Designed miniproteins, single chains. Designs and how they scored, part 89

Each design is a single chain, and the fold is of that chain. pLDDT is the mean over its residues in the fold that is shown.

## One batch from the design tools (miniprotein)

Design m3084
Fold by ESMFold2-Fast:
Structure m3084 (fold): chain A 79 residues (1-79)
Amino acid sequence: ALSARATASEPKVVKKGEKITVEMTAQVTEDGHTVTKRATFEAEAPEKEGTFLVEVSMTITTPSGEQVTVTALAEVKVE
């Protein structure tokens, strides 16, 4: 059996044009063996106030050699 999960870092409040770091953790479990991968993504806040979603994705290779792509959304509030 195969299961995959992904989480992004908690919502951030930033100013217009600031650099944002989004940390992603992804886990894939296959036949009781779990592979965990982490990555950090950089983005820039828009010059417009509001709430924005940053989509991050990564590919993990399972213990059997299969590839699984996982996606997570991070919420950013620009003030």
Scores: mean pLDDT 77

Design m3085
Fold by ESMFold2-Fast:
Structure m3085 (fold): chain A 70 residues (1-70)
Amino acid sequence: SEAAKRAMEEGIKRGTNVDEAASFAASEAYKLGAADPETAQRAAHRGMQEGTNVEEAAKATGKALDELGA
């Protein structure tokens, strides 16, 4: 989705590590009204678990947002 894409891009842009990339991506989806707080938190958690670097964490968070219906 467009929201997941923007979330991923924000995570890559602002994140300096895996946890930050996932958190910033999820926060962007929340700001866009694309995800509620629970969905955003679940997506960030998956990004943190699957990502080994900033880009992977942001992409995994974006993928999780799409799968969770954001």
Scores: mean pLDDT 84

Design m3086
Fold by ESMFold2-Fast:
Structure m3086 (fold): chain A 64 residues (1-64)
Amino acid sequence: SIDDKIAQLDEDLSKRITEIKDDSQKYLAQNPSADPLKHAHLLFSRVADAVDDYIAQKQALKQQ
């Protein structure tokens, strides 16, 4: 059902955000001299992309 597909998208988004956070943490551990504001900008940009993808896929399901 559409509701089941939306539930799967919710899980996929949660997993993707967790992976983005993990990647960010690993990068900062390897780059202690990194600019924290620049890194925060990149992190939030990746999260925004994940959310935009989620919204687009959810809208596509509702238009079926």
Scores: mean pLDDT 85

Design m3087
Fold by ESMFold2-Fast:
Structure m3087 (fold): chain A 90 residues (1-90)
Amino acid sequence: TAALRAEALARLQAGEPIDEAGRAALEAIAAELVAKHNTEEAKALAEAQVLMARLIGEGKVTDEEIEELSAIKDPKELLEKLKEIEERAE
């Protein structure tokens, strides 16, 4: 459900562990944002959510960085910060 997907995203942003079902739900949200809105902002948000889930899943993001990322309201700024973390993490 949409509520379950929103909870999974909130847990990811809070740095809480996400199971495989939660990751699938976040990927589905990203696909819906791209398909339904098809705007540059929605595309950036979708890309940011997928990248954030991957980096957290790989243990490449610290709790402090997750808190910083969760404070970013602009999807494009969020995506840029995530790309910086990815580049730093190798």
Scores: mean pLDDT 69

Design m3088
Fold by ESMFold2-Fast:
Structure m3088 (fold): chain A 83 residues (1-83)
Amino acid sequence: DKEKVLKLIDEAIKAIEEKDESKSNKKLMKVAVEANKLAAESKDQKIGKIAIDVATIISKYMAGIISKEEAIKKLKEIKEEIK
């Protein structure tokens, strides 16, 4: 399920770049839930770890721990490691 992780990363980046804050937050919450679900359900430990890393980046961004630019950079780095 490499494709599911790539989709979640793309959805997370798109949500962070969303100019409507309410719409961005709603989409980010959905992506975080889907990433945590994928981590729990994946039998591939590498895919599970990447899904947890994606959810962690979203959580840190939403909590104001990391900036928008930092969150996007980290997500793009994960995407390149998978490809």
Scores: mean pLDDT 84

Design m3089
Fold by ESMFold2-Fast:
Structure m3089 (fold): chain A 85 residues (1-85)
Amino acid sequence: MARVEQILRLLREGAAAARAGAPQSVLDDIADRLARLVFGVSREEFLALSEEENKEALRQLVEMLLEAGLITEEEAQTMLESIEK
């Protein structure tokens, strides 16, 4: 329960920060926290993935969260844009 609430909070914070034009470092920190909560991997382990594998994993996460109804389509689009940049 608390874990799902924490994931939702971070996703909404990330989407809101992106919309507000927050620095990339803030967006990166939120993404790293999401990776740890969802995949159980550290930032270093995530960064060790190839760029394409990293992007694919993040895209799959966003799709899963959208399908589960945990985020809105607008939030999902914001996250996907941050991944592609």
Scores: mean pLDDT 67

Design m3090
Fold by ESMFold2-Fast:
Structure m3090 (fold): chain A 57 residues (1-57)
Amino acid sequence: SAAELRALLLAARFDEAEALLLSLPRVPGSIRGLAERFLRHYARDEHRAALAALLAR
């Protein structure tokens, strides 16, 4: 899913990237840095709490 997340971000498919992140039970270490940058710069305000909780796992 790291490659899929990178592909979505490169294509500016931010809604799909966000849905992918929210569908994960936890964030793998291999994509944590990308997920944290996404939360900081691109994530929708209404989803920030859910994404932050996922990253805190």
Scores: mean pLDDT 74

Design m3091
Fold by ESMFold2-Fast:
Structure m3091 (fold): chain A 94 residues (1-94)
Amino acid sequence: LEEELRRQKARETVEKRQKEIDYLESMIKKLIEENPYGKAIEKVVEEAARKYNLTDEERQEILDWLKKENLQTPKEIAEAILDRINVLKAKREA
């Protein structure tokens, strides 16, 4: 029962993560098509901040980090944004 419960929770976590990555990747693809890369990244971070209710400081931290990392693909950018948001949320919730 406990082993099955752990596997169930792990699957739910993976599914939730994949849905969030798919959402962010789709948004990033659209913004990159419509905007130069740097401006697309700024708009992606603004939309993520709105969706995840980030503070201005958290939004700026993600933006600055993404500009330094120079990620090339929408999938890499999506995964990176989600990971940074999860770290920031964990810090807030203690």
Scores: mean pLDDT 75

Design m3092
Fold by ESMFold2-Fast:
Structure m3092 (fold): chain A 84 residues (1-84)
Amino acid sequence: GPTAAELEAARLFVRGEIAYRKKDYEKAAEYFERAASLVPDSELGGRAYSLLSDSYRKLGDFDRSRRAERRSRELFRAAEERKR
């Protein structure tokens, strides 16, 4: 089954998606950042940083958006390397 960290990350990710749909991009960013930090070597972490990037872009914070996108790419790369 999933680890405690993976389960908590999944719950935070869902809370982030709910906040994003409600256009509460500040809360969405907080939840996605927390989710990604718990699972730094996972596809879920990569997805969380991707949506964190989208959330920052909606807030007009393009510098944090670009940093989150870079972290998303790094997490997807790390997850792919583990499959090789």
Scores: mean pLDDT 86

Design m3093
Fold by ESMFold2-Fast:
Structure m3093 (fold): chain A 97 residues (1-97)
Amino acid sequence: MEELKKLLRVIVTAYLNQTKSNPSQKDIDSRAEFYAEAFMRSPHVEEIKEALKLEAKGLADPSLAEAVKEEIRKSKIGPIMSGAVLRKVADQVEKEL
């Protein structure tokens, strides 16, 4: 789903900026596509999309960051606030298929 890829590009960009001085667009696109493909195959894809929308919203509007964290914490799939957590969730979803 193209919307899922767009959300993941925003999130992946933020996390790669924490670990790399200048993350490449190719790295961002590759990782976003990997996560999107894994999540699209999950029976929990709608719950994952909801959590990712909240995460992306917090990244786009810092004034909402704490409210977004609380909503993600209450979500069925838990918080997706770090690149490590996002990768672990994607890997787990991939294994289930």
Scores: mean pLDDT 61

Design m3094
Fold by ESMFold2-Fast:
Structure m3094 (fold): chain A 89 residues (1-89)
Amino acid sequence: KEEAIRELQKIMSDVTAYGLKAIAKAKALGNEEAAKELEELMEETVRRLDEIIRQLEAGEISPEEALERARAIAEETKAKVDAIMKKAE
């Protein structure tokens, strides 16, 4: 359980770093609309991942389920970040 929480925090850290790099790039390109869209996406992603951590800590889901859901959210978020950045360029 504690190991799964650490892995979930690592997944959140990694996807957050990915999003922050994209936000910085969008701002450097002068694309404030893309930067705002990325910021909103990252806020929702962090909220979703925090809820998974809460559910795991409460014993509502298994460590395996928590990690599978978190990985799916991270991959979905990275794909959305990539799509926004393609439009920003």
Scores: mean pLDDT 85

Design m3095
Fold by ESMFold2-Fast:
Structure m3095 (fold): chain A 64 residues (1-64)
Amino acid sequence: SMEERVAEARARIEQLKAEDPGFAELYEEWRKANPDIPEEGLDVVLASWIEANPEAVRAEYKAR
């Protein structure tokens, strides 16, 4: 369901934030760049992108 998808995405994002301060900083920049997107929607999109492109995302926050 959509509720389960949102919950899974949120859990994944929170896990990444807890594991890496650089990811938490990057996530805040994504939030600021997309102020019109609800947090739930952004979390779903980002979780899907991270799953598809784990190395690209890691390279981004490792640079911070």
Scores: mean pLDDT 77

Design m3096
Fold by ESMFold2-Fast:
Structure m3096 (fold): chain A 118 residues (1-118)
Amino acid sequence: SLAERVRALADGVRALTDEAIKAIEAGPENVEKARTLSDALRGVAEQLEALFDEAESPEAQKLIRDAVGYVREATDLIRKAAEAVLKNPEEAKKYASEARQATDRAVGLLDEAVRVLE
């Protein structure tokens, strides 16, 4: 169902963000892994954008659209964290924390979308 597809993508958003933050925290040798995970997270945002047109519920469409905004914000913050790892580790940690907050907001909105779609 559409609800099952949205739920799977919400799980993907959380898993990819958690792994990207771990890569950032592990240090400079894992910067390329964090970048790859950021690209994968952007792919999930694109899949969510494809799904909101299928929702037919204006409420679910709005929740998915708003969630996509936060997923894209998390993607950009992970990229900034990866760039900062070598020169400013404290700034990298701040960006990683902000990415987690954006992801939590996105997943919360997607959980609400699933409830609307069921």
Scores: mean pLDDT 88

Design m3097
Fold by ESMFold2-Fast:
Structure m3097 (fold): chain A 87 residues (1-87)
Amino acid sequence: APSPEEQAQELLEQVRRTLERFKEENVPLEDVASTLATIARQFAQEFRVPAAVAEEYVARIREAALAGDYEGALELFEELARHGLAL
């Protein structure tokens, strides 16, 4: 089984690829935000992040996505990963 660290890196790579696809396909920012929020909640559940912290990051990721700030959204996923990995 992959380590939690390897799993986090795989998820971050998946998020990056998803954002690249969304840019290429001109996906509406509302749909981008909804998809990223779902991924963030699933990530938080897998890594046992406290619900209050998870929902704070989901809200911030959604806000970044709605602003078209894909780099900011990715950075927030990295922060969420650090919470789950206690890094």
Scores: mean pLDDT 80

Design m3098
Fold by ESMFold2-Fast:
Structure m3098 (fold): chain A 93 residues (1-93)
Amino acid sequence: MDEVIERIVRELREAGLSDNDLAAVREALLGLSDEEIRRVEEIRERLLRAGVSPDVAIQESLALVAEPSVSEEEALREALEIQERRERALKNK
């Protein structure tokens, strides 16, 4: 699983996350089981394909794995709501 964690961290670095954010993500992933890490990767890939930004996609996939009662559809809605809120804040300059 170290190779999966390092791949995720590398992709997030390429997407422009800070060293502090990358360290926090690595620490969170290291605290998960192999099965949970696989689930994070699967959910993250689907969120990215749905147009969610890399920083929001990793946060939502980690949150969903930590709270299994939340559905993937609900996590996608939350991620898109965060992006809409960010866009609205930029528009109300």
Scores: mean pLDDT 76

Design m3099
Fold by ESMFold2-Fast:
Structure m3099 (fold): chain A 85 residues (1-85)
Amino acid sequence: LAEAAEAFKAGLAEVVANIDDVAAAEAALQAMRPAALAIMEAAPPELLEETRARLRELAAEGITDEREAAERVREILTEFADRVV
């Protein structure tokens, strides 16, 4: 699980780094899918609900800058992964 969390966080960082390169961002998303699934399966229901609420709150902010939005999502998901392990 710890290895999956590290892979997930690394994948999030790679997606954000390539936010203006659709092909590279998509490749990074695909590469991190197994790690993301493992983290989601291990997560307690209450932590999933808390993380979903934080993502909904972020979406409600109406951030128009794609890079800023992606970095904010990465922060929320990185905290989520760290709390699962």
Scores: mean pLDDT 78

Design m3100
Fold by ESMFold2-Fast:
Structure m3100 (fold): chain A 74 residues (1-74)
Amino acid sequence: SEKAIKEFEEKIEKIREKYKDDPSIRIAGTVDPVDNSYAVIIAKDGKIVDFEVEINSEHSKELLETMLAVLQQS
């Protein structure tokens, strides 16, 4: 699970580095450290332009859907 979090953090950092010079890009992500499930949203000017999701269990599906809803409302 700790390895899952580290790999996810590295993935997010690579995406942030790719877009570091574009202030209109926002990146939000979450990971379930139990089964490696994750979700990443890339938004530009308030519009989702890309997303990446991996769901490995029903529990992680519910968790990620909840977290994405919170991120979209914030």
Scores: mean pLDDT 72

Design m3101
Fold by ESMFold2-Fast:
Structure m3101 (fold): chain A 88 residues (1-88)
Amino acid sequence: MTQEQALAEAEAIVQQTVSQVNQYMAQGDYDKAIAVAQQGLAQLSQLQQAVGTGEITGGTAGRDELLAFFAAAKAKLQALLAQAEAAK
């Protein structure tokens, strides 16, 4: 896959997960918010593994940038998971 493709997929996962967690939190459905956050983290981990073993456009620099993005994205989703768990 390309660096741009991997970033786009990761951004889509983060955006969808954040949107759904916020929606369920607003509805008071904390169990669904927790489940969605956990699913988003699992999807990011799977994509990170695929990026780690594949050929990436941009070489080493491109891969390092992707890994930094995944670290930040996972931290963001972990924070949302903690918020949903605390609200329950």
Scores: mean pLDDT 78

Design m3102
Fold by ESMFold2-Fast:
Structure m3102 (fold): chain A 90 residues (1-90)
Amino acid sequence: DEELKKALEQAIRAAKLAYERAKKAGLSEEDAEMAGGLAGSMVMVELSKDPELVKQSQKEAEIAEKKASEEAIKIGREVADEVIEEAKKE
């Protein structure tokens, strides 16, 4: 339960950071939402130990990656990596 709460909190944080970073970079609302979705899903895949949530998040990440621009994908991945790295320190 505590591990799931931490994973969800980090995923939400990553999604917000990626969305804001994409908006600041001048991307569309749709691309910013896709960057957020990709970042959040990638964080859930890495930090969650729930197999069903991992499968769902992998599917959501794949869908976002297919719909998003290259710039949105890059931002989403960068933010996910940053959040995962920080979370693994503790």
Scores: mean pLDDT 84

Design m3103
Fold by ESMFold2-Fast:
Structure m3103 (fold): chain A 101 residues (1-101)
Amino acid sequence: ALAEAPLRAALVGLGAAGEIVGERVFDAASLAEALRLAEPWVEELRERGVAAVGAVVLPADVPDEELLAMAREYAAAVAAGDLERARAILEEAYARLRAAV
């Protein structure tokens, strides 16, 4: 039987003006798998000249638009050099992952 993956991951690449260069959402069985699957997409976004990449992993029951919105906010914070905001977004994602176990 095909079990549904417990996690979903989103990648967002932003250009220097904050424009969305690319977005991807995918299923992952673990955080390690999410990182492994994300790596080729991060490389493609970097080759497209993105200013920042946002990557967020949440439980699979979170809507894709909410996941993408969080990844977009993270990428925007990184692009702006707002590392405190970027960290706060990752802490929120981590809290949601912990609550789902």
Scores: mean pLDDT 79

Design m3104
Fold by ESMFold2-Fast:
Structure m3104 (fold): chain A 65 residues (1-65)
Amino acid sequence: SMAEFEELKKEFEELAKKLIEAATGTVKLVAQREVEEALKNAKTPEEVRENIKRIEKGLETLLSQ
């Protein structure tokens, strides 16, 4: 549904903001580019959920260092 898509998109944007804020240098630039592509290309709730999982893994990896 549209409501589900919008809710997931907001969750993705909040997680992406945290990832970009935590990242530095070239990693930050790569993260910004990947987030922009994900926002442009995701058209279904399922695609947004997959993007959320990817962001969560990225945050876990970065914060564990």
Scores: mean pLDDT 81

Design m3105
Fold by ESMFold2-Fast:
Structure m3105 (fold): chain A 87 residues (1-87)
Amino acid sequence: EIEELAEEAKKIADESNAPEEIKERIKEALDEFVKAIKEGAPTSVIVGLALRIVGEIEDARLAGLSDEDVEKLNKIVTEMIREAEKQ
């Protein structure tokens, strides 16, 4: 369930050592991705939002997010993308 994966990713972000602004941007990107899928957005929009999430995680890494949290977030986001491709 994509909402469950997004909730897990948000929890990892909130519990991380990233700055609050970075945590907010990751959570916003995750919410927009879930909303687009639930609303049946075109594949191009879903791909663009997935790339945005990846970019926000990379920005978080550069801002001091731990390698462990980066790996956890990337794994969940990859699973969210796979779920989006199924239905």
Scores: mean pLDDT 83

Design m3106
Fold by ESMFold2-Fast:
Structure m3106 (fold): chain A 81 residues (1-81)
Amino acid sequence: DLEAFEEEMRARADEIEARGDVAAARELVREAAEAYRRLGRLAEAERLLGVLELEALREAGAAEEELRRAQEEARARAAAA
């Protein structure tokens, strides 16, 4: 059930936020993307994967142009899903 899954993810996100664990928050986003993909919610999965890709690029010190391109590409993939 999608609603039950989203409720569980929300509760876990609140718990992670309360302890300030950024690494756990990123892992939760990855888990959510994988679950949406399994549920056939491909557009939602692509949006979440795009968030992880942008975060990885920011950590690597990517230029603004590269970040903008990655975001546009992720949006296009989500729209096509």
Scores: mean pLDDT 74

Design m3107
Fold by ESMFold2-Fast:
Structure m3107 (fold): chain A 90 residues (1-90)
Amino acid sequence: MLSPEEEKKLEKVMERLKKENPQVVGMEVVGDEVGVLLRGPSEEEVLRTAEEIQKRLEEELPGYKVEVEVLAVQRVGDEVEAAVRLTVSR
């Protein structure tokens, strides 16, 4: 389990990743889990963005493992929305 200081570091990294990635339309950090809502032009692109976030998070938090779970993918108008859970462990 992450310490409160590590959880705060995770939150700061995720807030930065959200600012750098316009496909991240929602984000919530709860303990060692991060809920991410992604929106983009295709399912392939939003899932690729989730994998890039996982990779960058592992680079920013060396020694931690980041697992990605896709909870839902749906069409919203002409875009695709994906709900993803990231779990951070060591």
Scores: mean pLDDT 82

Design m3108
Fold by ESMFold2-Fast:
Structure m3108 (fold): chain A 68 residues (1-68)
Amino acid sequence: TDEEFRELLDKVTEKQKQHLEEEIKDPAKLERMKRLLDEGQETLLELFARETDPEKRAAMIKMLKAMG
């Protein structure tokens, strides 16, 4: 489940990075936005790892599946 969450989050983050590359032509702005996505990913991975409620963990996985 930890690995499943990481893999789903990686897919979602990669799709968002692709979208940013299509819309943002300024290299400095693009790099900044990609860093924010990477920080968001790290935060979500940490929150999932610290979550002790199996139902909440399952809900987080379902959320990412709906986004991918």
Scores: mean pLDDT 80

Design m3109
Fold by ESMFold2-Fast:
Structure m3109 (fold): chain A 86 residues (1-86)
Amino acid sequence: MAEERLEEIYERYKPDVSDEVIEKIEAEAEASSSDELAKKYYIAAGLLVEAIRNKGVETEQQRRDREELLEIGREQREALAAARAA
């Protein structure tokens, strides 16, 4: 499920990002949406971006996780469109 995939990305990159930056990303996610899944997506994406920036190079694992986030984003947009059409 999308939530499990987002949680795996969060757990993987949390150690590579400072607590101050994590708190900032979480606050931005809270301000941007009332949807819990959208907040989790924002946080996971933010952590991945910061982890890449901190290392200065994108690893194979980070590339796969970025592609996974793009897929989750498409799934969320399709679900929202379907709900609005119903």
Scores: mean pLDDT 77

Design m3110
Fold by ESMFold2-Fast:
Structure m3110 (fold): chain A 75 residues (1-75)
Amino acid sequence: LEKIASLGTVGLSLGAEQHVIEKIKEMLQKTKLEKDKLIVEATSPNGDRLIVEAKGKKGEKADKNVKFTIEKNAF
């Protein structure tokens, strides 16, 4: 199932989440995969949940094939 992962152009809609996404991208550039897939979950200050999936081979940088999913928390 395809989720909102790579819009990049709609930065005005989700300001707080966008900063978190950009920081995670930078961290993934420095992270090596220990398995074929890496899943990272992060919660933004307003309770929104960000799920990051990185896919590749062991030892590859996690930023090669990355999918971002934003899950809005209903408060």
Scores: mean pLDDT 60

Design m3111
Fold by ESMFold2-Fast:
Structure m3111 (fold): chain A 62 residues (1-62)
Amino acid sequence: MEEAKELAKKVIEEKLSTVTLPRAVNIAREEVKKTFGLSISEASIITGEALSELLDEWYQQA
């Protein structure tokens, strides 16, 4: 779980340089699904948690 969440965070941050946040989140979800062999529902939960943690970090002190 933590490894998948860290991958999602990395992909979101990396892709934000070239695409919008919703697209970065979608790309992260697909990468997590592919890399860890997860269902779309599992990948969506992990990606959502990763985004929530990134938003908290950015709001507090990133």
Scores: mean pLDDT 78

Design m3112
Fold by ESMFold2-Fast:
Structure m3112 (fold): chain A 73 residues (1-73)
Amino acid sequence: NADKNYNLGQQYASQGNYLNAGNYYEKSGDEYLKQGNLSKASSYYQQSAGYYSLAGDTKNAIKSGKKSIELSS
């Protein structure tokens, strides 16, 4: 469930656990992508990239950021 993954991401973000926040926002993006909702998938990959950056995970931040750009046309 995309919304469940998003809610978990918000919970981890509020705890300062930015790595897990990025991971759950990415999972939410993946679920919206499966549903064909490209705009929500793009938005959540962008949020994932932001949290990965806050966590210092540059590799995953770049990966999620690229996914967001590719889907936003």
Scores: mean pLDDT 86

Design m3113
Fold by ESMFold2-Fast:
Structure m3113 (fold): chain A 115 residues (1-115)
Amino acid sequence: SYDDLLAELRTVLDQIGSLISQAISTMDEETAKKLQEQLDQFQISARQVIKSLENGDIQSAKQSLQQSEQYLQKIIDIINSANTPGFEKIAKRIEELFKRAQQIVDEIIELIKKM
């Protein structure tokens, strides 16, 4: 259902944030600061995706999702550049979760079009 998909989307986006926060906690102060700045932007864009979908604003939801992807790519690049054991697995899990988020957004959009 629409409500179930929105709840799953929130859970997936929260899981992405938690994984990034785990990476931040193990990094040097300078790298952690850069990663936190990108995470803050990702979370703002992710919240905007949810709000746009709740308002039936498909165009804004797609734009905010694209912005979220751009911030997430910067996050993944920072994580991979740290060359720390375990970070490759974290980056891969973040990518898998975001792919799921994109799929859920597409499914919600199709439901909105039928309303």
Scores: mean pLDDT 89

Design m3114
Fold by ESMFold2-Fast:
Structure m3114 (fold): chain A 63 residues (1-63)
Amino acid sequence: SKALKLSQEEVAEALAEAFGLDKEYVLKIIRETNMDVGKIAERLGVSKSSVMRVMLEKAEELA
């Protein structure tokens, strides 16, 4: 995947909001997976495409 210009905290916030999860829980998963989108998706029980969409939407909001 192309590197999105998002911090781990920004990704955690976006994913937590989109999937109705706790931000600290998502941030822990991001840190444990070293920001691997596929592994994050697997740990959250969502599709990789859903994770990518949320991250892209957050990147566009911050641009």
Scores: mean pLDDT 80

Design m3115
Fold by ESMFold2-Fast:
Structure m3115 (fold): chain A 68 residues (1-68)
Amino acid sequence: SLEDKAKEIYERIKKEHPERYEKLVQLVRDGQAEEAYRLVKEMAKELGIEVTDEQALAILRLISEELQ
């Protein structure tokens, strides 16, 4: 499912790019949606994963929900 795939990519980003993950969290917290979206796609590409727009948005939603 979309949610399962988004969660899998999200967990890989946290594990493989912890420093960029922290920057991503900061961008989400600051409401910089476009920059956060670009960073997610860039990080996924470096992991060899092609992320759809829908999956990238789902990842950003997961981060937002964890930040409450």
Scores: mean pLDDT 81

Design m3116
Fold by ESMFold2-Fast:
Structure m3116 (fold): chain A 72 residues (1-72)
Amino acid sequence: MVISDDEASRALKVVNELLRTSKSPKAKKIREDYEAAVNGDDSKIDGVKKYAELLRIAALHGEEAVRKELEE
């Protein structure tokens, strides 16, 4: 069976919302570094890697695990 795009979309929505709304300095840094890397700042490429890790955590462990990761 094909894995549903809906499950992937939920992980994306959780991570994007938490990065946008979280007051954590870690969340702010990941968001800013990811946006900078996507806009061509190669020095911030680690932001893309960290964003991918948050997507993995969201897919496997849900919103609570992502919140815990961002509060550290």
Scores: mean pLDDT 75

Design m3117
Fold by ESMFold2-Fast:
Structure m3117 (fold): chain A 81 residues (1-81)
Amino acid sequence: SPARQQILVDAWEGIARMGLWELLRVAEKENLSQEEALAEAQRFLDRGLSQQKKLNPEMSQALEQTRQQLLEQFRQELSRL
């Protein structure tokens, strides 16, 4: 159902946000370039997305939209460092 899909997307988003927050801290601590930090964030999100799409193919479009939103938010947070 659409409601169940939204709950699962929201759950994955929460987990992904925590991972990105940790990656932001690592980027600051280790003085990673913005390009290096973004590349790591993209790999992290792509890996998680691939796993979720395999488990829930019907959520593929919603998960992809969420991935794009998370990556853009990470870019904005990174620019504030």
Scores: mean pLDDT 82

Design m3118
Fold by ESMFold2-Fast:
Structure m3118 (fold): chain A 111 residues (1-111)
Amino acid sequence: VKFVDLFPDMDEESFAEVMRLFDEDGDGVTDREEFKKGFRKLTKSGLPLDDPELDEIFKAFDKDGDGVIDAAEFKVFLESFGFNPSDAEVEEMVARIAAGEDPLEVFKPYL
């Protein structure tokens, strides 16, 4: 399985923002291990990707490593997962993650 076959419309900035939400210190970038952990938390059992495929995904999004997206770009990221949340739902998800809730539990209704 290749990431581009699963999420052809996902951009690098959208992914960086999701990784930033998983990393509450707000550096906007994560190492390969944190990326794998965050990605698996987001998808839980939805995407059974192997380490080599996760490494390729990380490298694809780590080209500029400085991406910070707003709520609208985060919505585009969720839509690339097959979700279509409202702006209010996106704002609530971001607020809940920022408050220290488990990202998996926040995204659970959409998984």
Scores: mean pLDDT 49

